# Designed miniproteins, single chains, continued (4), part 104

Each design is a single chain, and the fold is of that chain. pLDDT is the mean over its residues in the fold that is shown.

## One batch from the design tools (miniprotein)

Design m15609
Fold by ESMFold2-Fast:
Structure m15609 (fold): chain A 70 residues (1-70)
Amino acid sequence: TLDAYIAAIRAATTVEDISFHAGLFSQTLPKEVASELARRLAQDIAEHGDNVAAFRAATVARLEEIKAKL
């Protein structure tokens, strides 16, 4: 479920784990939404790659927003 991917990200402690679960979430989305999410995640990694907590929080918020719009 979408909630399971978000829960996995909330429990993640590395950028790699966060990116992995966000990637799995994106595979459940329409292609246009998935491509936009991929672009935003690449930007978030560039901005917050050295701060796991900030990257995790930004990724969770972004996925919750997408879920609310589906």
Scores: mean pLDDT 79

Design m15610
Fold by ESMFold2-Fast:
Parts: structure tokens; sequence; C-alpha cells
Structure m15610 (fold): chain A 81 residues (1-81)
């Protein structure tokens, strides 16, 4: 659990830094997608911290993975447009 939280926090910090570095190169729709990805990561970290059992952690991981795949599909569609 603590390792998952630490990795997620590091990824969030890296993604925020990348957004700031690339902000002027992104379209408004790409910016909105990156902001949604950051919000998803923030929610994921909060849920992990609140989890009290391995079953809760497993459910959170499954939900997060599904939401990430949906956003990746939207990003791919935006790049194709």
Amino acid sequence: KDELVAKAEAALAANRATLEALRDQLSPRQLALVERLIALQEDYIARLRAAKSQAEIDAILAAYRAEQLALVAEWAAEEAA
C-alpha cells in the first residue's frame, strides 16, 4: 500500500511538471485531457490512503485501471483528429 501511494505521488508530481513544461504545445482539448488524468490520479491517491483492506485496494486498482484506459482511448482519438 505505502509503495503504491509513493509511486502514485511521484507520478502525479512528474505529470504536473510535464503539463507545465508542455502547456504551450498542447491544444485546448489535450490540456483538458491532461487535467482529467491529473484529477484521476489525485482521486486514486486519496482512495488508496482511505483503504482499510486488501479487497478495497484491489477494487480501487481495478477502477483506476478502467478509468485510465478510457482516458488513453480519448487521447488517442484526439491525436488522430
Scores: mean pLDDT 78

Design m15611
Fold by ESMFold2-Fast:
Structure m15611 (fold): chain A 82 residues (1-82)
Amino acid sequence: SGRELLRKIFRKAAELVNIALTTPEEELREALEEKIREAIKELGKENALLAAKFAASVLSAEGRDDLAELVLELARKVIEEE
């Protein structure tokens, strides 16, 4: 159902936000790429990108435009590679 899909997208967005805010800088890029690959496997490329866009919007609202840009960069990169 559309409601279940949207719930899964928002859950992946929340997981990306949590990783972005709590992961040490040294591990951050790899952790975000792994979570994006997981989202692609569970939701497909289009919905994984949507989850990343929602995560970026939340991070920007929190004043973390650096992390928002990183999440979107990595989402586009991983989607192109998969």
Scores: mean pLDDT 89

Design m15612
Fold by ESMFold2-Fast:
Structure m15612 (fold): chain A 83 residues (1-83)
Amino acid sequence: MKSRELAKKAIEYLKKKEYDKAVELAAEAVAVAPSLEEASELAVEILKEVEKTLPDLPSEVVARLVGAILRGLGEVLERELKA
């Protein structure tokens, strides 16, 4: 639930062209997911929503967003591997 709220805020900040804040919120949304499965599902949902609502985002912003999502996934994976 919290992860989905953060993801929604990230999309809102992308629409406002607040890219730095959006990228941070997207990374946090994925990183605080309770499992790698839920984090992966949320990552796909964020990227689909971006494609649907913001298809003309600059490629550098898309790259930063993907990088942030991958960092969030890495945090969840490291947490699961240490459990």
Scores: mean pLDDT 83

Design m15613
Fold by ESMFold2-Fast:
Structure m15613 (fold): chain A 86 residues (1-86)
Amino acid sequence: NSTAMQQTRQNQQAMQQKFEDLYNEAVENARRAGELLGTLDEEKGRQYEERMLAEIEEARKLGMEHTGAAMSRAELELKRLEEELS
């Protein structure tokens, strides 16, 4: 059924886009958090960013749910650092 195949492709494209958005947001949050931490300690900021990015890449390999969790964790950490350093 061509309609069912079209719906499957649309769902896959939407899921891929959501997955990519979650990944990009997680990466951006990790980089920003590392940059903020880097204002206090450049080496710790770099290590934090590298560690968070590695965790996000591993989460991405495990799928959307894990990537979403990694994004939420990075977002919460970024907000915490923004509050502490503001």
Scores: mean pLDDT 78

Design m15614
Fold by ESMFold2-Fast:
Structure m15614 (fold): chain A 113 residues (1-113)
Amino acid sequence: KVEEEYERLIETIRGAAEGAITVLRSHAEQKLAELDAAGKPEELKDRIRAVYDEGVERVRQLHDEAIEELKKAYKENPDITEEELRELASRHLNRLTQVVDEAIARIDEIAAE
């Protein structure tokens, strides 16, 4: 069961990162379209694109770190429990959510200018 939980958590982290990028892309595209419709300057749109690009890069870095840490925990500790793996994955999933929320808030701040 520990192996099955490990595999499930790896897929959960991958799916969460993909979902995070999709959410960021959708939000950025919506805000860029709103700015275009309002005739806002290109400089504001460029700033939103920069926040989106940075957010995607941070999500990818956190994904890679989460996968590496989970693999290391599973492979190097033969006594690791399902509970410990879930707790480790949960910390990384929470960090992914925080990064997405921060990027969305920053995009919204720029769009409101």
Scores: mean pLDDT 90

Design m15615
Fold by ESMFold2-Fast:
Structure m15615 (fold): chain A 70 residues (1-70)
Amino acid sequence: SMVEKMIEEMTKASLREQRQLVVILGAHVTMTGLLEGPEAEERLKEEALREAEKYKLPKEILELLRKELE
């Protein structure tokens, strides 16, 4: 999926770049919710958090991602 690929690319990025990518990912999730509805948004939020934990992103990035997807 697009979210999985974005999370995977974050593992190759610097911490500063990862912070920026969290914002971009959050915007993508929000836009999907606006275009496809709240069920699609919830599904992408769950996928993003699951993939971020699977790829073992830094704790600070996981916390930022959870906050963006709030």
Scores: mean pLDDT 84

Design m15616
Fold by ESMFold2-Fast:
Structure m15616 (fold): chain A 69 residues (1-69)
Amino acid sequence: MSKEEKVLEEMLEEADKFLQEHDGRVSRDQQQAFLRKLANKAVEDYGLSDEQTGRITGEVGAKINEKLS
């Protein structure tokens, strides 16, 4: 498993917890704030590139939208 794949899995788990804490009711502003937090963590804690971070936050955002639909 690549570092990017491992970070994506960890962030998807954080997204599931985030949705659970909000009973699946998340505003767009809350979603954007959460994704920004994950982007900062990906760069600062894991040393991922901007391109890798963009792919991860895109995948996480898509999963959040799928769960809210």
Scores: mean pLDDT 81

Design m15617
Fold by ESMFold2-Fast:
Structure m15617 (fold): chain A 84 residues (1-84)
Amino acid sequence: SLLEKLIEEGRKLFESLPAEKQEALKLAILYALKYPETANEDILKGAQNLGVDRTTVIGALEALYEEGRISEEEFNSALEFLLS
C-alpha cells in the first residue's frame, strides 16, 4: 500500500542520518510523547531543528516502535498526524 511504501521510505531516510542525529530525533520524539497535548507540534519542531522531513520522522517512529520504546497506540496516533 502507499502507507507501507511511505513507512519503508521513512525508514531508509532515517537510517541514512548520522547516528547522532538518529539518536537526537528518537530522544526528541520520546520526550514529546511524555506531553500528549503538545507532542505532535514538538515532534515537528524537533524534526525542523534537525533538518529532517515528515517522512524521516515516520522512519524514526517505526524504529522506536520496533525497539518497544513506544506503544502501537502512540505510533499510530503520531503516524495519523504526520499523514494529515
Scores: mean pLDDT 86

Design m15618
Fold by ESMFold2-Fast:
Structure m15618 (fold): chain A 74 residues (1-74)
Amino acid sequence: SLPFPDTAEAVAKLVAQGATQLSPNVVEVETQSGSTKIKAIITFTDDSVKIELTATGPDGSVTEYHAEFKKSEL
């Protein structure tokens, strides 16, 4: 299995790809799929990665998805 990157390394790589660093272990990613705007807040902990995803449709409807993955399971 590939080793999970160190939190600081993972954050730095995401920022280099255009993510906004909100804190030492939290980054914000904004993208668009068709007419849907997607905003993801990614939080790195010592043993897990949390993703809070908000999708805003063309009609202004908001769908939220929350996921947490243990680093040992990635």
Scores: mean pLDDT 76

Design m15619
Fold by ESMFold2-Fast:
Structure m15619 (fold): chain A 78 residues (1-78)
Amino acid sequence: SSSAQQQAIKKQIEEEIRESFMRMVANLEARIGEYLSDEVMDRILKSLGLDRSYKEEIRRMAEEFRPRIEAFRAAALA
């Protein structure tokens, strides 16, 4: 009975970890999507007092991080 309880708890923790990882991946994907959005990027730059020329730099950084987030998602599902 003790061993069976430990196995059940282990499975629950594993499921919670996987769900937490998937939530984290979704949040990262949403954030990158925001930085790839012209509208959101314009608002961020305006709020920070940054020149519009930084728009292309931020877009390049977001595109660079996209494959890394995709790799993170693949790792979370493996």
Scores: mean pLDDT 77

Design m15620
Fold by ESMFold2-Fast:
Structure m15620 (fold): chain A 83 residues (1-83)
Amino acid sequence: MLEETIAKFTALALIEEMRLAVERGDFERAEEHLERLLEVLEKLPLEEAIKLLRLAIENIPNEKIRERLEERLKELEEEKRKQ
């Protein structure tokens, strides 16, 4: 599906933009990218969203942002177990 493909590439771009913002010390911009990433992940299949969240956690060198990503990952993994 075109929407899913666009959402996936948008998520990947947001992960990279968030990483770069953290490296620059621009934590406000990083949080904006995080919020947008979480919105985009809602448009993806559960398994793909989990994969992208794991990728973000591995690549974002900021504890506070990582905690928020890990919280969302936990929620999605719990959702997957219920299905």
Scores: mean pLDDT 83

Design m15621
Fold by ESMFold2-Fast:
Structure m15621 (fold): chain A 60 residues (1-60)
Amino acid sequence: SLADSRYAVHPALTPEQQEAARKAAEILMLSDDPETVAEAQRALREGDIEKLDELLEKVK
């Protein structure tokens, strides 16, 4: 679409990116840090791959 007003919302991730994000979030959700778990769930919900990678780096 040509809708500039709607480009501000994040697009749907590709199936491959979604699968990678889900796996990363599953690892993070097993962490002992409730803040990390909450952020991982939020990032997965929003399709924020960059945030999930950031959280993985912080845990590792």
Scores: mean pLDDT 67

Design m15622
Fold by ESMFold2-Fast:
Structure m15622 (fold): chain A 100 residues (1-100)
Amino acid sequence: PNKTLTGEELLEKLEEELKKAKTKEEVQRVASRAILFAQIAAHELALLGHPEAPELLARAKELRQRLNDAKTKEELQKVAEEAIRLAREGLRLIREIEAA
């Protein structure tokens, strides 16, 4: 579906924006958007009854908490990188369902 291709392009854009991010605020915005993407993907999987959805939802919640607790740019960058990986995992699972 067009949504799956757009999701991949969005993740590539987030990875590029993270590489270019110079301020704590810029990194925080990338992390927040990546967590939102992961949450949306996890909720879509939950609506489809996917067995991995509860774990993805829990991981996204943990990343949101870590984002709120982060005080340094370095801590925010680690959260952003992990959030992008989680979002990519969610997108992969959605694609596997759509390919079946």
Scores: mean pLDDT 84

Design m15623
Fold by ESMFold2-Fast:
Structure m15623 (fold): chain A 85 residues (1-85)
Amino acid sequence: MKEELLKALEEIKKKFGLPDKIVELLRKYIETKNEKEVLEEAEKNFTPIEVKIVKTLIELFRKNEIDVEKIIKKIIEEVNKFVEE
């Protein structure tokens, strides 16, 4: 699953334009599976919207979701929901 999740992350980067700092942090999550450390790093260094994107991706990758189109749709949905609060 690590290889498949890493490939999904690269495709999301290409199709959605995911920022490099988010991609690097999610690679760290896929390699270590240390959700707590990754979320602490995001909350210290990222904007609230970027933290929401990271949390959404961690949730989907924890479920082994690799459908790039579904992932992109979920990111957009969660970000829109967050900014409308």
Scores: mean pLDDT 81

Design m15624
Fold by ESMFold2-Fast:
Structure m15624 (fold): chain A 72 residues (1-72)
Amino acid sequence: TVFRLYLALRLLAKRHDMELEVESEGDTITFTLTKGDKRVVVTVNLSTKEVRAEGTDPELAAEAKAIVEDIL
């Protein structure tokens, strides 16, 4: 499902003209959306299915978290 998460968050990033970076370590995947001083970080633990989202834009962070939870 990592590829589905990537596609969904890439679409979100494109809608907001943000860049998407992806990093994976073990069972944890981190998605970072950036535009200037604006940043949203979504951390997903694939084993526990725990999703954390935080950043400078609380509404965008909440939207990103909801998208990820819908896929998991």
Scores: mean pLDDT 83

Design m15625
Fold by ESMFold2-Fast:
Structure m15625 (fold): chain A 71 residues (1-71)
Amino acid sequence: LDILSLPNDKLIKLTEEVIEWIEKHREELKSLETPENIGIIGTVVSMNIKDLRKFLGKYLTVSALRGLAAS
């Protein structure tokens, strides 16, 4: 996961962007979060990586990104 190799300032910025994006699209993300929709998200991420990487980053790596960036 190359994004985890970024400098702390870039990791902080990325983490902030992910959180801001999640807060703005919270209702939409709740719908996409359901197990039934997870497969759809996985399919679409190959087409719209920028937005869906932020979504996946929130659920899979945001805590790790925050911990690393804060360190």
Scores: mean pLDDT 49

Design m15626
Fold by ESMFold2-Fast:
Structure m15626 (fold): chain A 78 residues (1-78)
Amino acid sequence: MQELADELIGKTVEEAVKILEERGFKVSTVDAGPDDIVVGAAVSFSPDGTELTIGLTVVDPETGERTGFITATKPVPP
């Protein structure tokens, strides 16, 4: 999972969403443009361990200012 998070850093939002969807994640974006760049990733589990969440921090490629956030979730099989 950390390996996937590291792969997403430096990708555009459009590329990151595609990678996450291809790996079975349900993706939600807030205030992120398709050309914004992923600069941070955090991985967590739900309190009962049944769901995996990846949160991505994204910035404008010209200014480096934070523009939005991406959340991706996937159920963990028992």
Scores: mean pLDDT 78

Design m15627
Fold by ESMFold2-Fast:
Structure m15627 (fold): chain A 100 residues (1-100)
Amino acid sequence: SLEEEMRKAIEELRKLALEKLEEAYEKYADEEGELSVEKVLEMVEKVREELIKKGYEGLAELFYSIMTKLIKEREKDGKISVEEVKEIIEEAVETLLSAF
């Protein structure tokens, strides 16, 4: 079904977002394990671009909108911890699943 296909796409999105976050963490995390908001937004944009390439333009735009809102609400002094970004990804995934 379309609903089942969309739920599968959202699960793939979750895995992709966590993989891109791990890559950003390994390359850009500071001594406290924090990322700059700029690097987290770059990671979110990479996930958005990959979803668009897979034909999930609507899902990509919703994900981007939710992620950017939650990042702005949780960042402190232009930085955010990897654990906070993981929580944001899980919250975005739950929001997307609730929309279908």
Scores: mean pLDDT 86

Design m15628
Fold by ESMFold2-Fast:
Structure m15628 (fold): chain A 110 residues (1-110)
Amino acid sequence: DLEKKLEEARKKGDKKTEARLLLELGKKYFSEGDLDKALEYYEKALALMEELGIRDREYAEALLYLGHIYAVQGKLEEAREYYEKALELYKELGDEEGVEKVEEELEKLP
């Protein structure tokens, strides 16, 4: 149960594990079609990662998933903004797979 693991990470003050679990909950709710919960969990994950100064591959993935959620909601301008942020970060990280993935999603936008 991801929610129980999240509670335990919070009790321990393990903010890095908390951020990772928030990302996993975001992915779970996105796959289940609960876009409101997916947004809430991804926003919480990004806020915590920013507090911790983390701008790694997991942060870039969160930006990519926020782009996906906004695209599914028909909020195409917001989707583009998040995809462009993810693209910039993947390029900074030298993550060619991440760059390709974001470019494919940007090409699918109207």
Scores: mean pLDDT 87

Design m15629
Fold by ESMFold2-Fast:
Structure m15629 (fold): chain A 75 residues (1-75)
Amino acid sequence: SMKERLEQIKEDAISLAKQYLEEENERHRQVYLDGIVQGLEILAKEDPSMYEETMAEIEEIDPALAAEVRARLAG
């Protein structure tokens, strides 16, 4: 279902955020960031409530990463 797909996107974005925090290679960090942004763009469009919940969890993991994701979604 659509809901199951969106829940998977949420889980993937959170997993990528944790991988981003632990990653030392800048190229790999950018790949994880791109994946997070793509997932959050879908959530923002399809389920704004799930988007806000997912962003809150990313902000708890890394506030700087959450700010970067918000900036990329705005531009």
Scores: mean pLDDT 89

Design m15630
Fold by ESMFold2-Fast:
Structure m15630 (fold): chain A 61 residues (1-61)
Amino acid sequence: SSRVERLKASFLELMRAMVAAGTPAAVIRTVADHYAREMAAAGVPQEVIDELRARVEELIA
């Protein structure tokens, strides 16, 4: 719960910061894709990664 929750929080904080800074959607998606691969390699469940990616799309919309 500690490590995965910290990774989730850090990822979403970064995504929100990029959106707030006016970063282009294509760049945000590229960064999100990179971190999704890193989270998968770290053992974060795919359903959690999919939920995080859905939240990123909500932030971009």
Scores: mean pLDDT 85

Design m15631
Fold by ESMFold2-Fast:
Structure m15631 (fold): chain A 63 residues (1-63)
Amino acid sequence: SSMRQQALALAAGTIEQRLADGADLDTAQREAEAEVARTFGLDADQAREIVAEALRILDANRA
């Protein structure tokens, strides 16, 4: 798998886990951005792009 696919999976999993734990969406997004940046050595802009894409995918799967 590409690094991007792994980063998207981590972002989606972090968002879902934090929401399941009762965090709001803003908190889940920030924690996913930090986790992806730390794990893959991405800058803040790259991490935000990955998390935004993960959210788009999660929203599509809920429809």
Scores: mean pLDDT 85

Design m15632
Fold by ESMFold2-Fast:
Structure m15632 (fold): chain A 98 residues (1-98)
Amino acid sequence: KEEEKKKLLEKAIQHVREAGRVLAEASPDVELARRTEEEILNLLKKAFENPEKLDEYIKQAFDVLARAIRELGVPVEAASRATGHVRQAAKYVRKAAK
């Protein structure tokens, strides 16, 4: 139960870290990729801590990702992989917040 929540949050963190890695590999601007990763992690943490604003913070995390993809000029395949990872992270945060 509590162990299940911890495992779900660990999976969410792992997926955000993977999204950051995908962005960093697809762009020379590793610092922007790292900053994007940390901002998404912070927003998903806020989503978990504030269930009443869960959808709002998750939407903000995807908005941050979309801006970073645009600024970094990330190829479509890498953008799709990064988005997939953030989508999985959001799914685990939603499940952990229940």
Scores: mean pLDDT 86

Design m15633
Fold by ESMFold2-Fast:
Structure m15633 (fold): chain A 70 residues (1-70)
Amino acid sequence: SRQELEQQIRALEEEIERKLKELKETLKQLKEEAGDDPQKQLQMTKELMRKVGEITDLFVRRRALKRQLA
């Protein structure tokens, strides 16, 4: 139903907001904590890329649900 779709979209929006906050914290850690350590920089960069992928997937799902609602 329309109500069920609206609830699913809202849940996805809340998840996206949480993941974006996590992404900001990871970026801060990379800038402030990694310093000149190449191994730590690589590890944090991999974590960043993983989180970007997760957020991208959530945006794709949200877009698909919104198209069903339109």
Scores: mean pLDDT 82

Design m15634
Fold by ESMFold2-Fast:
Structure m15634 (fold): chain A 77 residues (1-77)
Amino acid sequence: SEKEQEIKKIVSEVYRLLVEQPDSPEALEKILKLAEEYKDDKEALEALKELIESFLKTQPENENLQKAYEHLEKLLS
């Protein structure tokens, strides 16, 4: 569906930012902006959360990823 393609696109964009500059404040800002834009879209928020969680498993001390994950969890609560 168009919705699934849109979610895949935003997840791919965030993935590229995290691969290129995982400690960048720009990556965190982009994730927070997308979370606010899609705050009522549980499917998009869950997809973003799963992506961030996968990176946190390899980088548990990454403060930007921790903040992004906590923000997404709060929105999904």
Scores: mean pLDDT 82

Design m15635
Fold by ESMFold2-Fast:
Structure m15635 (fold): chain A 70 residues (1-70)
Amino acid sequence: SKIEELRKKIEEIEKLRNDVVSGKLTQEQADKVKPEIEKLPELRNELIKLAGIPYVKPSDKIVKLKPVPP
């Protein structure tokens, strides 16, 4: 699904960002991936939109609905 693919891509970029911060990559390599890392917040925002995870924390209680028999 698009959601699964997007989440996988975000995880890959996040891992790459962590490698940059940890100093595992050279500065030249970090500079090359910088544009992708900068897009990370936008990709996360798109995932939230698609996955239905509200940016506003759900403050409402989950109401138990009685199942309607067929």
Scores: mean pLDDT 67

Design m15636
Fold by ESMFold2-Fast:
Structure m15636 (fold): chain A 81 residues (1-81)
Amino acid sequence: MPTPEEFLKLEEKFKKLYSKAKSLAEVKMIQYLEAAEAALLNGDLEAARKYLEKAEELLPQVTNEELKELYKEIKEKVEKA
């Protein structure tokens, strides 16, 4: 399970994704995925699922493979928890 230090590294990773974002939809998706990971670190599976649902709504507007892969990774973490 991620530690508080791993959360900081994850936030830095998301900041890099923001700098590569090509649309407002991608920015919003990154925000929801970041919030879902934060919820997972706090053990709040219900909040994590809600943020994933919001990110999923944006998937049709996102063509970035890196964001789609990250969405799948976070979804698997929520399902496994």
Scores: mean pLDDT 79

Design m15637
Fold by ESMFold2-Fast:
Structure m15637 (fold): chain A 60 residues (1-60)
Amino acid sequence: KLEEILARLGDTRPPPEGEVQLTVETPDGKVVNIWVPRDQLVETVKLLLEAGYTLVSFRE
């Protein structure tokens, strides 16, 4: 669920091994960083886009 994903909010630090840092813009215009397991990346991005978020960037 989206709430579980957002609970993993990261900062400017690199993500843990096997995870990707997504930078997304919320529907209300805030920019947030989240850490996502690589094997859940596509599912997480799809969920965020359906919820009205915009993907800004990602990194390892």
Scores: mean pLDDT 72

Design m15638
Fold by ESMFold2-Fast:
Structure m15638 (fold): chain A 73 residues (1-73)
Amino acid sequence: ISPLLAAAGRVVVRAQALAPGLKVLELREVDGKVHLVFEKDGKKYDKTFESVEELAEFLSEVTGVPKAELLAP
């Protein structure tokens, strides 16, 4: 497991725990980037992020969970 995918996985698991209705369908590393497919509030998202910080920012916007909580150790 790459450090990038491990960090992304922690953010995603925390987002699912803190945001009811968030359904993660796929999480992959593609060419050093994070590829995430998920559903929230009837909307499907299929996005690629350059960093774990970008992933956490986007999930914070979609879920309302503070970015700092998603990135906590």
Scores: mean pLDDT 82

Design m15639
Fold by ESMFold2-Fast:
Structure m15639 (fold): chain A 76 residues (1-76)
Amino acid sequence: SQEAIDRAINEPKRLLEQAEEALKNGDPQTAIQYAQQALQHIDQVLQLVKAPDPKLLKELEEQRKRAEELLEQAKK
């Protein structure tokens, strides 16, 4: 459904935004938590969506890369 697709894209984006804000504020532990939550949401969506469209897949892969970069920065 459209609502499921919207949640699949928007929830990880929101979590990554919060991770970036935490990192900017000097809170790497909170940034790690939000980035890990984003990765968990992405993984869960990819497991549950049987026929994801190419745009959804591309967006989720970009969010995965962003989360991995944030984790690397937060771990120093």
Scores: mean pLDDT 79

Design m15640
Fold by ESMFold2-Fast:
Structure m15640 (fold): chain A 110 residues (1-110)
Amino acid sequence: SSYIEEAKKSLERAERTVEEMTELALKLEPDNELLKQQLESLRDLLRELGKKVENPPKTIKELLLFQVHLIAAGGEAYTVFQMLPQLPESLLDEFLEELKKVHENMIKVS
């Protein structure tokens, strides 16, 4: 499905944005363990989303659970920016735009 392929590409771009956030965070606050834990949590959520894109939701309940994971990933990214306001806001906007594209493509598969 072209929708699954597009969702995978968007998720891969979201993962690259988190890698950039992580690199900048380590340069700005290398000893901030809470920030590192938030970034690890965000990466774990993206890995779970990747599994759900590979095995698309087949029921409304599964789609709702997928949507909860998308919202959670957005919330974790927002928390990172609250903890480190020196990060470029464009990274948050790019991350959320990619999550939006994942959501739009996955609804069309369901």
Scores: mean pLDDT 87

Design m15641
Fold by ESMFold2-Fast:
Order: sequence, then C-alpha cells, then structure tokens
Structure m15641 (fold): chain A 72 residues (1-72)
Amino acid sequence: SHMEEELEELRAELAKLYQQAQDANNQEVIDEMVRAARAYLKEQAERSMSPEEVIARYRELIARMQELLARG
C-alpha cells in the first residue's frame, strides 16, 4: 500500500542518515541521533498511534537527524 511504501522510504532515509553520521566518525552526533530516536520510541510505546501519526513522527525524526548532522 501507499502507506507501507512511504514507511519503507522513511526507514531507508533514517538508515542513510545514521550511516552518514558513522562515516563522519562523529560519536557526539551519533549519540544525539540515538537519543532522539529513543525519545520517539518511548512516545510510541506510551500511546496508540495512527499510521498517519507514525509517518508524521518518522518525518520529524528525519528532520531532527538532518539538523543534528548539519550542526556536528
């Protein structure tokens, strides 16, 4: 479905950003990205999310990771 395709694309983008941080060998950025990801997972675990909300949260996480990479 369109939603599954979008989630697959978002997961691929997250993996790419994490790889970019590793390639830069910047542990500070990696640690911060992991903290951001864990905050999202904690929120998801504490409340029921619609598929649309999950997609929105993935997009927010990607934006946060892009920002952290730009700062590191």
Scores: mean pLDDT 77

Design m15642
Fold by ESMFold2-Fast:
Structure m15642 (fold): chain A 55 residues (1-55)
Amino acid sequence: SAKEATLAWLLSHPLLPADYAGAVREAVARSASLEEAIALLPIPEELRQQLLGEL
């Protein structure tokens, strides 16, 4: 349930392009929290900091 909530939040986020959907699924599968999933994403650091700032 926690992983499903994290997945839904990231996949619905307007700043994260749909092309990242596969990377999001992999990051969520390997993480225990939303913060850990964001840390694993292959995204620019500026975008990562924006996502973390919304938590």
Scores: mean pLDDT 83

Design m15643
Fold by ESMFold2-Fast:
Formats: sequence, structure tokens, C-alpha cells
Structure m15643 (fold): chain A 66 residues (1-66)
Amino acid sequence: SAEEIQRAFDEALDGLEAVLDSLSPEEQAAAAERLEGLRRQMEAAGLLTPEQRERADALIERLRAA
């Protein structure tokens, strides 16, 4: 269901946030690229909530700012 897919995305965001401070600059760049792809797919499917968009965009910015 859409809710299950949205939950999986939330879990992915939670997992990335939990390890973010432990990532090398190279790992941060790779994580940003992967998250950008997932966010784009969620948006294209009409499944991205405003809260998920805000969280993903904030994480991408933090990962790219390293």
C-alpha cells in the first residue's frame, strides 16, 4: 500500500539520520545521491508527504554541506 511505502521511506530516513555523524565525506556524498534518487521516485509516484520532503531535503543539504 501507499502507507507501507511511505513507512519504508520514513524508516530509511531514520536509519540515515542515526548514522549520519559517523559517515565519511565519500559516504555522505554517496548517501546524498541515493537519497536524492529515492526522494525523486517518491515524488514522481505521488507518495512523498510534505513532512517527508522536508526531512529528505534537510538531510540532503546536510550530506552535501560536508
Scores: mean pLDDT 84

Design m15644
Fold by ESMFold2-Fast:
Structure m15644 (fold): chain A 70 residues (1-70)
Amino acid sequence: SPEKQGAFLRKSRENLGLTQQELGERLGVSQTTVSRYESGKVPIPADVLRRLVDLEVEKGIEDLKLAVQR
């Protein structure tokens, strides 16, 4: 459902430490579009979800690199 997708997007954004504007810039969409996705007003397209997953994977790799340098 769009509401569950929106809740997932918001949680992922908060885990990434990004504002709605910053997440929009990373996903290639406007801040208003991110807000609409998070509120469940519109469904999130598959290509946007793929970019979100790529961002989470990228952060996980960066976090792991920082951990192994300690």
Scores: mean pLDDT 82

